# Ledger of designs, part 2: designed miniproteins, single chains, continued (6)

Each design is a single chain, and the fold is of that chain. pLDDT is the mean over its residues in the fold that is shown.

## One batch from the design tools (miniprotein)

Design m20039
Fold by ESMFold2-Fast:
Structure m20039 (fold): chain A 63 residues (1-63)
Amino acid sequence: SMEEEREWQKVIEIQQQAAAEAREQMAALPPAPTVEERVARSEEIGLEQTRKVNAQIKEWEAS
């Protein structure tokens, strides 16, 4: 349905914005001294991105 298509499009927009923000955060970080720290930073940013996407989708659905 048109409603489902618009809903899907909104989810995609939220995901794309969050991904762009995560890329900016990664680019702004100082270089990590170890591989372990680099992996940890990447995982933390990824987790934060996932939480933001879920929160925004929930907020939009509640509206």
Scores: mean pLDDT 77

Design m20040
Fold by ESMFold2-Fast:
Structure m20040 (fold): chain A 73 residues (1-73)
Amino acid sequence: SLAAEEERVRAELIAAGVPENQARAIATLYRRLVAAGRPSEADAFVERGKQAALAGDMDALIATAEAAVRLLR
């Protein structure tokens, strides 16, 4: 289910070092983009979040989460 995929993505982001608030925003966007038939864009946001966290780049992580929140509005 999409809900199970959202939770999986959220868990993967947290495991990569993404804080809870940013992980939730990106995982919520992932689910909505997949539901809209845009899975490549969904995967790209998850990858951006993981890469920013692994690099310790908090500014890039915040920017990625803010872009996700804007797309959800």
Scores: mean pLDDT 84

Design m20041
Fold by ESMFold2-Fast:
Structure m20041 (fold): chain A 69 residues (1-69)
Amino acid sequence: SVAEAQAALDRLIAELVERARALGLSRAQIQALARELAKVAQEGIDAGKSVEEIEKEVREVAERRLAAL
């Protein structure tokens, strides 16, 4: 269901946010990352993508952002 997909994606985003916190990102940087990842997840749901496809996209965005810091 969409609700189960949302819950799984929220858990992934929380994991990636904790990784960013461990890397020393500021509160503002962490909040900006969380918002971007949530937007990517929602756009994937709205586009009818599988949870697996959305999780891959969310991870790729997070990796790109963390590598750019």
Scores: mean pLDDT 85

Design m20042
Fold by ESMFold2-Fast:
Structure m20042 (fold): chain A 57 residues (1-57)
Amino acid sequence: SKLEEALKAIEAGDFETALELIRQLKQDGDYEGAAKVAFAALKAGVSPEDIARAVQA
């Protein structure tokens, strides 16, 4: 699933892919999945500003 792919990207340090997958999860209507990825990215040290931009896109 896109959620699992995004979480694996975060574990690998590929934050660009994780943020893109947040946008795709939102486009699919998976707002819960997008929120889970955003929280995981925040915990991994991604800036709140970068997360907000991905969520707002």
Scores: mean pLDDT 82

Design m20043
Fold by ESMFold2-Fast:
Structure m20043 (fold): chain A 70 residues (1-70)
Amino acid sequence: SEDEERVIKAAREAAEKYGKEAGLTPEQIQQVADWAERAARQFLEAGVSPEEAIKIAETAAKMTAHRLAS
């Protein structure tokens, strides 16, 4: 689905952005991406709009990158 692809892309882009800013390894950035993508998919399945799912994915990526950098 187009909406699902858009949300997944946003999750991966956020993981790269925040992961690189936090100094994470490529493997850790992939972990952030996987977690953000999973969170976004769960909210899409629960009926959240694609726009809100993107915001959730971005927030999840930022928080997870910060946590892993600590």
Scores: mean pLDDT 84

Design m20044
Fold by ESMFold2-Fast:
Structure m20044 (fold): chain A 119 residues (1-119)
Amino acid sequence: SAEKERLERSYRGGNAKQAAIEAIKYLDEAIEVADRVESPEDVRKMKELAQKAIDAFIEMAKGHPDREKLIEKAKEFQKKVDELAEKALTGSPDVLREAAAGIKEIFEEMKKLAEELLK
């Protein structure tokens, strides 16, 4: 419909595109930290970057026709990151590395989804 096309043009041209770029930026930083994780401080930094990426993703999603599903997915990613971060902080160094690898996979999935929304 003409209404849908108008909303899609507005979504692509404004703050939604900037929010997607910000989300991708924070996810790239988080992926780099995950590749170098050696300490609980690195896990905390990953969690902080994930929160910033999720906040930017939610701002992007608010203008999208599928906003309810996208916001729900963002909350699901946040919950998974929080659960893995807690596991990393309470476990051995091997558990910390395994949990960081799992968090990295979540960041890569979020980045792919943000990139698809820019198309």
Scores: mean pLDDT 77

Design m20045
Fold by ESMFold2-Fast:
Structure m20045 (fold): chain A 63 residues (1-63)
Amino acid sequence: GKEIAKEAVEKSIKLIKEDPEVSEETKEEIGKLLKEAADKGVSADEANEASAEVMEAMNELGK
């Protein structure tokens, strides 16, 4: 069910918190967006795609 999508999104948020290269402000913003998507009940595919985009954004943020 869609609980798998929520699990994936929550795991992505935890990975963001563990990444010291990402600023705390950016972590909060990205985490909030992912959490909102999970609460909306996105599909597993949508959650995976969103998580991938967030991870790519984290790498692109520089520093």
Scores: mean pLDDT 65

Design m20046
Fold by ESMFold2-Fast:
Structure m20046 (fold): chain A 85 residues (1-85)
Amino acid sequence: GVEAAAEAAARAGEAAAEGSKKGDAAGAAGGAIGALGAAASAVAAGGGKEGGEAAAKAAEEAGGEAEGGKLAAEGAKNAAKGEGG
């Protein structure tokens, strides 16, 4: 459900942050796409805007200040608003 999507978004945000710290652009991009997907899944699972925003917040908190983490958070926020990334 929505909570599982938030956990997935947090893991994706962490992966994006780790990828950017290692200079792994593919890993950072993969994490960012994962966070986008998680937020979209939260919306689709009936969580609506609130569910998508919860997933976006989880990705932002997990990704921190790393470049990849910020990219993941932006993607998730766009998905939460229904803007499609």
Scores: mean pLDDT 74

Design m20047
Fold by ESMFold2-Fast:
Structure m20047 (fold): chain A 63 residues (1-63)
Amino acid sequence: MKLEEALKEVEKYIEENVPEEHKEEALYWARMAVKIAVSRGKSLEEAIKTGKQAAEMALNVLK
């Protein structure tokens, strides 16, 4: 399922690249971004990219 695959990839990215103290916020925004991208008909790759970008933006705000 496209949504589940994208979420799993983005969650793995966050686990590997986001500090523990910021993971909850990064996951919240990344999951929201992935869901929106998938609902708008974006590809799996686009959804993953959008989720990773949302996580990175959240991390930059929390620094």
Scores: mean pLDDT 79

Design m20048
Fold by ESMFold2-Fast:
Structure m20048 (fold): chain A 61 residues (1-61)
Amino acid sequence: MVDMKEIEKYLKKGVEAVDKGDKEEAKKYLQGVQKALGKDDAYLPDSLMEDLGRIYTFVTA
């Protein structure tokens, strides 16, 4: 079962890394979220999906 609170923490840290311009740190947190989600195919609330999309866009830019 996916721990949503842990995913929220990773997303918050990822967004902070994006705001700092730290691609390596943002990528690390993005991978953490993807690994946690990949096991259970859990769906995130729209607000958390928005944070995930922002981190992903920054890392792949």
Scores: mean pLDDT 74

Design m20049
Fold by ESMFold2-Fast:
Structure m20049 (fold): chain A 85 residues (1-85)
Amino acid sequence: SKAEELTLKGEQAFAQGKLEEAEKYYKEALKLDPNNALAWANLGEVYLEQGKKEEAKKYVEKALEIDPNPSSYTQGLIDKVLKKL
C-alpha cells in the first residue's frame, strides 16, 4: 500500500540520519493509515532522537493503544524509546 511505501521511505530516511524527512514520511503514512502501529512507534523514535521526550512517549503509547500485541520488531522499538525517557 502507499502507507507501507511511505513507512519504508521514512525508515530509509531515519537510517540516513534525516530526521525531519523521516518525520514527514511517517506523518504522511499515518494520514493514510492512522492504525499503523509501526509508524506511530517509528515517529516516537524520531522524536526521541530530536530530544522531544514527551512527544516520543505519547507516540509509542499510541502505538500500544492501537496494537496491544505488536510484532517483536515494533515492540522492540517501543521498549527502546521508553527505556531512554
Scores: mean pLDDT 89

Design m20050
Fold by ESMFold2-Fast:
Structure m20050 (fold): chain A 67 residues (1-67)
Amino acid sequence: DATQLVYEHELKEALEEVKKLYEAKDYESLKNFMKNRFGIEYDEKDSLEEILKKVEEAMKKKFEAAT
């Protein structure tokens, strides 16, 4: 399934970018990335794991809407 492969690839890239920005403490770029890519707001109270979970859910919903 080409859709599944695209989803897995884009999810991995999104999660890697989020981790990279979070570890660099580049919260401005992280906020912009989450907002522009997924339409979700960064919450400073969320742990990295919670941020990654929100990105994964947003990616899943976006792919479901595109189908």
Scores: mean pLDDT 78

Design m20051
Fold by ESMFold2-Fast:
Structure m20051 (fold): chain A 66 residues (1-66)
Amino acid sequence: MTFRVTYTGSVEQRIGLVLRLMGIPGVEVEIVGENTFRVTVSGDEAERAALVEWLRSIPGVEVVEE
């Protein structure tokens, strides 16, 4: 499942978010813009749902399913 994630904030906060995502097994991150990246999640439905809910809980983060 693939999501487009847009983050509006500081460069250090953006880098921190990308590093956290890249550390999750079965998650791939592709940088498609300065504040926009594509997240591809492999795994079960519950793990995907939990990741999306976590991302949506972060202030300044917008998540759109592709």
Scores: mean pLDDT 77

Design m20052
Fold by ESMFold2-Fast:
Structure m20052 (fold): chain A 90 residues (1-90)
Amino acid sequence: MIEEVYREILELIDKIIELGKDNPEIVSLAREVKKYVEEIYEGKNPVEAFKKAHELLARIARLAREQGNDEIVDLIAEVSEKLDELMKLK
């Protein structure tokens, strides 16, 4: 159900924040992704929120790759997949 997918996305983002806690830019960007995910779930301009979330996820993935943090890269891919699922359930 939509609430389960939403909860899973928030848990994945919180894991990214914990793993990236030594990188303030990753933490800041991940918190912004969380805000846009909440906007998608609440139906607040979900198409624009979805676009912005993906742009921020791409930036986090790039930073994680530059640092050799494959675990964050893998988590970003999973968040992206779950965001697509969340949008299909609306």
Scores: mean pLDDT 86

Design m20053
Fold by ESMFold2-Fast:
Structure m20053 (fold): chain A 70 residues (1-70)
Amino acid sequence: LAEEGERLREEGERLREVDPERAAELYKQAGWLFYRAGRLAEAAEAFRKAAELSGDPEYEQAADVLAALA
C-alpha cells in the first residue's frame, strides 16, 4: 500500500507540468493508499497536492483533517 502510494506520487510529480489533470488523479490515489497504510502525514500531503492541481476543496479539507490527526 505505502510502496504503491509512493510510486503513484512520483508519477504524479513527473506529470504535474505535462498533464496536471492526470497528476491530480494520481495524487488522489496516492493519498488514499497512504491513508489505508496509516501514513497520515503523507496522505495529507498527497491530498493537498491533488487539491492544488484540481481546485477541489474536498481534498483540501481531507488534507487538513489528516494533518491534524498526524
Scores: mean pLDDT 79

Design m20054
Fold by ESMFold2-Fast:
Structure m20054 (fold): chain A 117 residues (1-117)
Amino acid sequence: SELEEFAEAFAELVKKLMKKFNLSKEAQEKVEEILEKIFEVLESDLPEREKRAKVAGLLSELLQYLSDVLSKEDALEFLEELIAFLRKLKETASPELRALIDALITQLEAEKARIEA
């Protein structure tokens, strides 16, 4: 499915970023656990509103955890890489996936602004 392809590509990017920023094995496992929960929600048959709310909550948990384990500089670079990736995927995404990607970008931009402040 398009959601499965998105999930796999996003997870691959996050794994590359975790290696780039030298996250511990325990930190990598925690991040992968949160990502798995996000993808389970995206693949579910829940109403769109409920999917967005659950994904937003899980993404907030992920971003808070990354802020706890990364320096301010590394956290900002991590977020910028995720935003750039999502903007690129959005260009070829279906209207449904595009709406989900927009919500994710909005959440990441808000976290970036919080860290920069």
Scores: mean pLDDT 81

Design m20055
Fold by ESMFold2-Fast:
Structure m20055 (fold): chain A 65 residues (1-65)
Amino acid sequence: SKLDRAAELLSQLTGLSFEESKKVVEEVYKKIKEGDIEGAKEILKKSGASDEQAEKALEAIKLLL
């Protein structure tokens, strides 16, 4: 699925497991759909992403919508 591909990418960027990355991606996707872009970015940063990695991950996840 699109979410599984996003989770694989996030796992590579942050070092999280695939299962942990999938949960993060689902939470980020929900925030993006709610219009809470800053909340989505904060979830990514709390998962270990830098600010730049979080911005790139957000753009990648948005392209999967």
Scores: mean pLDDT 79

Design m20056
Fold by ESMFold2-Fast:
Structure m20056 (fold): chain A 62 residues (1-62)
Amino acid sequence: MSQDEFLEELLKFLEENKDLSKEELQKLLAEFLKSKGVDEETIKEMTSDPEKTLERLKKLLS
């Protein structure tokens, strides 16, 4: 998967799961990122604030 395809899939994942509790979203997001081969440091950053990660992706992909 290309980086652009990964970011689009990640954005879709976050949008589809935005109604989950913060803790559930963090857990599912971490598992998603691990399945894509993302490093642990980046996973910690992205899962610490899923809402901010979603906002950043929307801004980046707009």
Scores: mean pLDDT 76

Design m20057
Fold by ESMFold2-Fast:
Structure m20057 (fold): chain A 57 residues (1-57)
Amino acid sequence: MKELEKAKELAKKAVEAMVNNDKESFDKAAKEINAIKDEEARKLAKETIAKLSLEAA
């Protein structure tokens, strides 16, 4: 998977985990996002989490 696509998928998984109060899945997704070498992809993942979190609120 391309780094940008991977970042978006991990961001979606992190938000799903937050909505379901699944701390283990959230921590796993966050760790994988932080392991992404591409700074732009990591930034995109964090921005995607922020946008989806606002949408869920």
Scores: mean pLDDT 77

Design m20058
Fold by ESMFold2-Fast:
Structure m20058 (fold): chain A 62 residues (1-62)
Amino acid sequence: SQEFAHEISKRVMELLKQVKNQAVLDQLTELMERAVSAAMKGDLKEAQALLEEAEQLAQQEL
């Protein structure tokens, strides 16, 4: 859904502010794009899994 896609973008953008490693930033950006795409297609389970993967990746860099 568009609302969930917006929430994914917002949450990942907050994570990007905390990460300094360029390779991790690139990976987070790719995960965000894939999660947004899945949410827009209505695949909410895939979108949620990709969002959780992005959050876990960011937490390793904090």
Scores: mean pLDDT 80

Design m20059
Fold by ESMFold2-Fast:
Structure m20059 (fold): chain A 55 residues (1-55)
Amino acid sequence: SKEELEKQALEMAKLMLEAGIDEETVIETLMEMYGLSRERAEEIVKKAKEELKKE
């Protein structure tokens, strides 16, 4: 489902950001792997960054 795919994209974004991968590379990876638009990938990366700030 779209919801399940976006959950997987969010988890991937969090893992990549924690690994020190730059934000633009994370956005491009989500677009390539999950077929997301740039706008949607940027929203997911923003959410990933917000969730990581709580740790």
Scores: mean pLDDT 84

Design m20060
Fold by ESMFold2-Fast:
Structure m20060 (fold): chain A 96 residues (1-96)
Amino acid sequence: ITVTPEVAAQNRRGAEDAIKGAKELVEKARTLVDQAEASGGDPALLRQAADYATKAMFLVTAARVAYELAGEPVPKEVDEILKEVREIQARVDALA
């Protein structure tokens, strides 16, 4: 499969933007789960944290697939974000 340099650059930019967005969502989710834990498990905060974590997972998974399809090394940040998403989901489940 031959990809033009222009298409490859567009795909890389999209993947980089997705990683950035996922990182921001993970940070928001972590803040919300920390607040929920401090409040004794506020269900509204837990629901928001779970939603942001799920969105981050989809974004970073799409970015990983984009890098793999391009035959490029997947950035370390992808695995780090997935680990943080799993940790947040586990904390939400424990508090729910």
Scores: mean pLDDT 81

Design m20061
Fold by ESMFold2-Fast:
Structure m20061 (fold): chain A 96 residues (1-96)
Amino acid sequence: DAERALRVAIAEAAAKAAKDEIERLTKEGRLSEEDANKIISHIDAFVAAVRAGDEEAARQHGLQAFTLMRQHLSPEDRKRIAERVRAAAAEAAAAA
């Protein structure tokens, strides 16, 4: 199923871009390892839910990751993550 494979590829690319930025912020000392791990756990759970076709679980984990990012990151850092996620998602969609 090419359409399902595309959805998974987009979710994986978006998740990788978000996790790379979260790791960068942690290495710069701008986000604690504890808070980074909480955000990453919800990003990973989001990808797992997309792979499983569980739309409700994907929505819930996506919202939790976003909420934690709002609580712990500056508006500029959130904007950068959103930009990188959108670029990665668009690239994955174009490559399919």
Scores: mean pLDDT 88

Design m20062
Fold by ESMFold2-Fast:
Structure m20062 (fold): chain A 80 residues (1-80)
Amino acid sequence: LEERAFERVVELYAAVLGPEVAERLRRLGEAQRAGDWATADALAAELRPAMEAALADPARRAALRAGLAALEAEAEAELA
């Protein structure tokens, strides 16, 4: 469940924000799964400004919000 949800989030970020943001997000998830929190923190710090730059486009913000809402609804249905 959690792994599938993470994969869908990465795919959404790749489609909306581009491959660089998606690649960093995937690495962040890999570090978190490995328990390497120092690497995860470093990747999160790098990811934040990249996401801010990409989300300066209002169309990308709208697409990301819609996609995240859909994924959240799917996760809620699986947990019910």
Scores: mean pLDDT 75

Design m20063
Fold by ESMFold2-Fast:
Structure m20063 (fold): chain A 59 residues (1-59)
Amino acid sequence: SLAEALGQVLAEAPELSPEQATRVAAGILAGLSNREIARKAGVSVATVSRLRRRAEALV
């Protein structure tokens, strides 16, 4: 599932805090835009885009 794939990808992203990783995963699953997730999680849009693409490649 996308949720499981996100869990795997985020576990491999040491630049994110556990709280940031949780917000990114929740935002992607809720259908938020990369810009909105980046703003809420305090990460770059490029980081959100990279993590989403990696997770989607696993499903």
Scores: mean pLDDT 83

Design m20064
Fold by ESMFold2-Fast:
Order: C-alpha cells, then sequence, then structure tokens
Structure m20064 (fold): chain A 99 residues (1-99)
C-alpha cells in the first residue's frame, strides 16, 4: 500500500507525499529493497536534495549492481552536486548495462 501510494504521488507530481509513503514502505520492506531505494532517491531529486538522493541510489546499486536506471539517476545526482567525474563514470556504467 505505501509503495503504491508513493508511486502514485510521484506520478501526480507530489514528491513530498511520495517521499513520506516510500519512507513508510522502507520501514515495512526493510532497507535492502533496491527498487524502493531507487524510487525514494527520485523523490529526493525532485525535492532538490541530490546529496540524499545519491545515498539512496548508492544503496540501490549495492543491493542490485545490474539496476541500470539507478546508475542513470546517480549520474544526474552527482552532476547536480558538481562532481563531474563521478557523474561521467556512472553514466558510462548505465550505458554499458543498457547496451
Amino acid sequence: EPFRRGAQALDAGNPEEAKKYFEEALKELGPDNPVLRLMLGIAYLKLGKPEEAAKHFEAAVASDPDLAPAYRVLAIAYQKLGQTEKAEEYRRRADALEA
């Protein structure tokens, strides 16, 4: 229920509400759910919090190293943080997984 509500809120353009529901889902499903970490990170990116977003995306790729979308958004987060070398590295990793 919280994951679905979070996804619906994100789709409706309500990242604050999405974050709340994804945080509730994280408490229920545990910290090692890579898709939930990815979605929570996206909510933080939409809220203008790339530092927090990057932490969730890093947790996602730690749980699922082949999750290409997580590397894509990790590159975006590091670009927003001005860490161009890290952004380029993660972009290359995403491209390799999507080839």
Scores: mean pLDDT 84

Design m20065
Fold by ESMFold2-Fast:
Structure m20065 (fold): chain A 76 residues (1-76)
Amino acid sequence: SLAEKLAEAERLFREAVEAKAAGNYEEAARKFTEAVDLLLEAADELARLAGVDPATLRRALEAAREAALAALAAAA
């Protein structure tokens, strides 16, 4: 379900933050990527609920992933 995907994404984001705080940037990048991938799987339903275009939401999520991964790589 959407709720299950959102809960799993939240768990992965929390784990990514914890990994970053511990200096484990590679683990943080992997967990963050997994979380965003779950949101991308749910993007069409999330977009309908938020009243936005699904393609616009998908592009925003992909851009956010690229920016976050670049920042983590620079910190490592």
Scores: mean pLDDT 84

Design m20066
Fold by ESMFold2-Fast:
Structure m20066 (fold): chain A 70 residues (1-70)
Amino acid sequence: MSREELVLEAFRAGSALVAAIKAGDAAAIRTQRDTAERLAEEARKAGLDSLAEFLRRLVEEGDAAIQRLE
């Protein structure tokens, strides 16, 4: 995956996660946090530490939202 593709997918995952949180959809939040976690690992392996940190924050937000809903 290119840097540009990774950044674009990260933005899409973030937007989808925010929408899922607003909807209170735990299943959608799980799907989007899993996507963000995968993208964080890809960013880490690519040496994109700042992007990996950003994506890790999205995972933390998703996990916090699931805890509040469950």
Scores: mean pLDDT 80

Design m20067
Fold by ESMFold2-Fast:
Structure m20067 (fold): chain A 55 residues (1-55)
Amino acid sequence: DKQEKLDKAVKDLVEFSRGNTPPEEIKKKVEEAGKKLGIPPKTVSDLVAQRLLES
């Protein structure tokens, strides 16, 4: 399912955000994930933000 693949990508991006990773690098990975899944990068970014807020 696309949703399952998206959730996995979001989890990876959350891990990068929790680490000592520069925002520019995170934005790059968000763009790449959205491109591969056919989902707007803005949507991916929003999901990452939601996960971080939850944590």
Scores: mean pLDDT 77

Design m20068
Fold by ESMFold2-Fast:
Structure m20068 (fold): chain A 78 residues (1-78)
Amino acid sequence: KEKLEEALKHLQKAVKALQEGNYDEAIKHLKRALELTKDDPEVQELIKKAIEAVNKGDIETADRYIAEAYRKLLEKLK
């Protein structure tokens, strides 16, 4: 479950970066989480939608997609 734990950490870092207004940093962490979740198409789609929302400046929508991706991954870990 090392990839799953690493993906969760990157989603947490992405949320922190969004809170700090560091959108480029947030996108970097989201892209890393995407690389770590290639075996989960649902989570991949949520992360891709989060990246698109950040690029559009819709931070509230991005945060919701990240939270949903985090929730789904956490369920697999628990």
Scores: mean pLDDT 85

Design m20069
Fold by ESMFold2-Fast:
Structure m20069 (fold): chain A 61 residues (1-61)
Amino acid sequence: GLSDEAAALLRELGKQASGEKAEHIDKAGAALSNGDFALARKHLEKAGLSEETIERLLALA
């Protein structure tokens, strides 16, 4: 499952994104909830997030 910390960070990032980027953040959250870190990483990259932010999210999940 998704940790409260990862869920909170994803929600914050989602508020700052729109359109296709917001959709990728939502899909990354679903992938993290399923334990699919590889799929989550791909969606976070497509959302235009920095490597640092991606690594932080994966560490919290």
Scores: mean pLDDT 83

Design m20070
Fold by ESMFold2-Fast:
Structure m20070 (fold): chain A 64 residues (1-64)
Amino acid sequence: ADAYTAAGKAAHAAGRYEEAIALYDKALELDPNHKEAAAGKLGALMRLGKKEEAEELAKWLHEN
């Protein structure tokens, strides 16, 4: 999970937000409670303007 989270952060820093989301999704497939990967995905969704998906993920992070 950590390797995918690190790769997601690198993709986000490079402005590759869609790639970052895919990498964070891989981290969450391995560890569904990986809050750092979920928070990174939230950031990338916000950068892409995917407000509804970002709001759903933010709610999940608040509840978990």
Scores: mean pLDDT 81

Design m20071
Fold by ESMFold2-Fast:
Formats: structure tokens, sequence, C-alpha cells
Structure m20071 (fold): chain A 58 residues (1-58)
């Protein structure tokens, strides 16, 4: 999924090796994760796993 990969790269500032890379481990913080979730939802109709938000103490 080319658009998904580009959104990840732009928001996190890194090029993931795999699409299933841990977003948190890619240097994501709470604000970047929220921005990424919003972009993925609006562009591709996807959302980040709820478990990721739980790790952030939300």
Amino acid sequence: MEKRKKILEEILGKKPVREDDDIFELGGNYSKILELNQKLKEELGETLPSDLFRKLRF
C-alpha cells in the first residue's frame, strides 16, 4: 500500500522496512500517533490498533 507507506514516512520521518513495523518504535509519540491515525483514517479508511493507544496511557 503505497499511500499508507508514504503517510507513515512523512509523519514519523522514517522509512519503515515493513508496513507492520511498530509505529511506537519508529519514534512515534502521542501527538504523531494521533496525527498518523487521523491521516490513515481520512486517506485510506484505516485506523491504528487500539492497543497502541493503551500503551500511551490514554
Scores: mean pLDDT 58

Design m20072
Fold by ESMFold2-Fast:
Structure m20072 (fold): chain A 104 residues (1-104)
Amino acid sequence: SEEARRLRREAILLTASLTVLAMRLTVLIKLGEKENASEELIKELRELKDELLRLAEEVERRAREAIERGDLEELERIIREGEKRYEELKKRAEELEKKLEEEI
């Protein structure tokens, strides 16, 4: 009950974090295109944005399914795996943002 409520909140916050980062990359892609950044860098930014959105969709879907089954262990696993993947993608985003700043 309380554990289920906490895990549901964590899943929502993870999905929000992934989506916010993807939206940030959307803005950076538009800036890079306007400032004539390299096509390779724009492609890498687009691929990372798409990966973030796919992960957000996967986390949301899998979390919903685990909640429907009452599978709190699977819900916790989904959140922990998603958080680890989010940190990896966030570091990649920071590296690409730095490269964009150097090109424009």
Scores: mean pLDDT 90

Design m20073
Fold by ESMFold2-Fast:
Structure m20073 (fold): chain A 68 residues (1-68)
Amino acid sequence: SAKADLDAALAELNSDPRVKATKVGDDKIVAETTLPVEKQIGIVLRFIGDYPSLDAKLEGNTITLTAK
C-alpha cells in the first residue's frame, strides 16, 4: 500500500545521516540531502523501483516522494 511504502521509504531515507526526510501530510515525503547530484539521482531511480506506489521528483538538493 502507499502508506506502507511511504513509511518504509521514510525510514530508509533517514538511515543516511546526509539525508533529512520529513513526512508532509499523509501522502508526501520531502528529503533534503547534502549528497552529490549523481548520488541523488541514484536514490530517485532506486526508490522508483523499490516503491512502485510512489512518484519521485528531484529538485535542486530536495527529493520529493508522493503517493500515486
Scores: mean pLDDT 81

Design m20074
Fold by ESMFold2-Fast:
Structure m20074 (fold): chain A 106 residues (1-106)
Amino acid sequence: DEEILEWLIKYEQPEVREAAKYVLENKDKDVSKFSDEEIDKLMKALETVLRAVALINADLDSLREIDELPNKSKIERVETILKVAERYNLDLFAEMAKKILEKLKE
């Protein structure tokens, strides 16, 4: 999924480009050391990138799930991020989501 991130930093939508850059910049960082604000930014970046992936694949179910996230708890949001990432075999996103979920449950 590093290849998909490299492709998305050239995407037409500025929000998707910035989100992809943020995920790339943070992919090797220890998420357990992130502040709550850094977790919120990372979750939003992952949501934005996965929404773009779902849109490209005409995946209406994943688009609907992601678009409902603003009305969900942080745990439900990261569980949805993990589910969508696993659906697309995006191992980097799935591992980041698992680390966020672990931090939120501790």
Scores: mean pLDDT 82

Design m20075
Fold by ESMFold2-Fast:
Structure m20075 (fold): chain A 62 residues (1-62)
Amino acid sequence: SLQEEIDRAMGLMLASVSELILTKNKLSPEAKELYLEAIRAAREGNLDKAMELVKEAEKLEK
């Protein structure tokens, strides 16, 4: 369906952005783990979970 294609595209984009954040920022181990989990969730098409994990990681960043 169109929604499945949108979810896949958004998942890939969110995963790419999260990978860039991991590359450029010095993160706590907890924040790093949350971004890695967000990448996995995004690639699986679970955008709601991926966004929630990104929000949790942001709370741990300084």
Scores: mean pLDDT 76

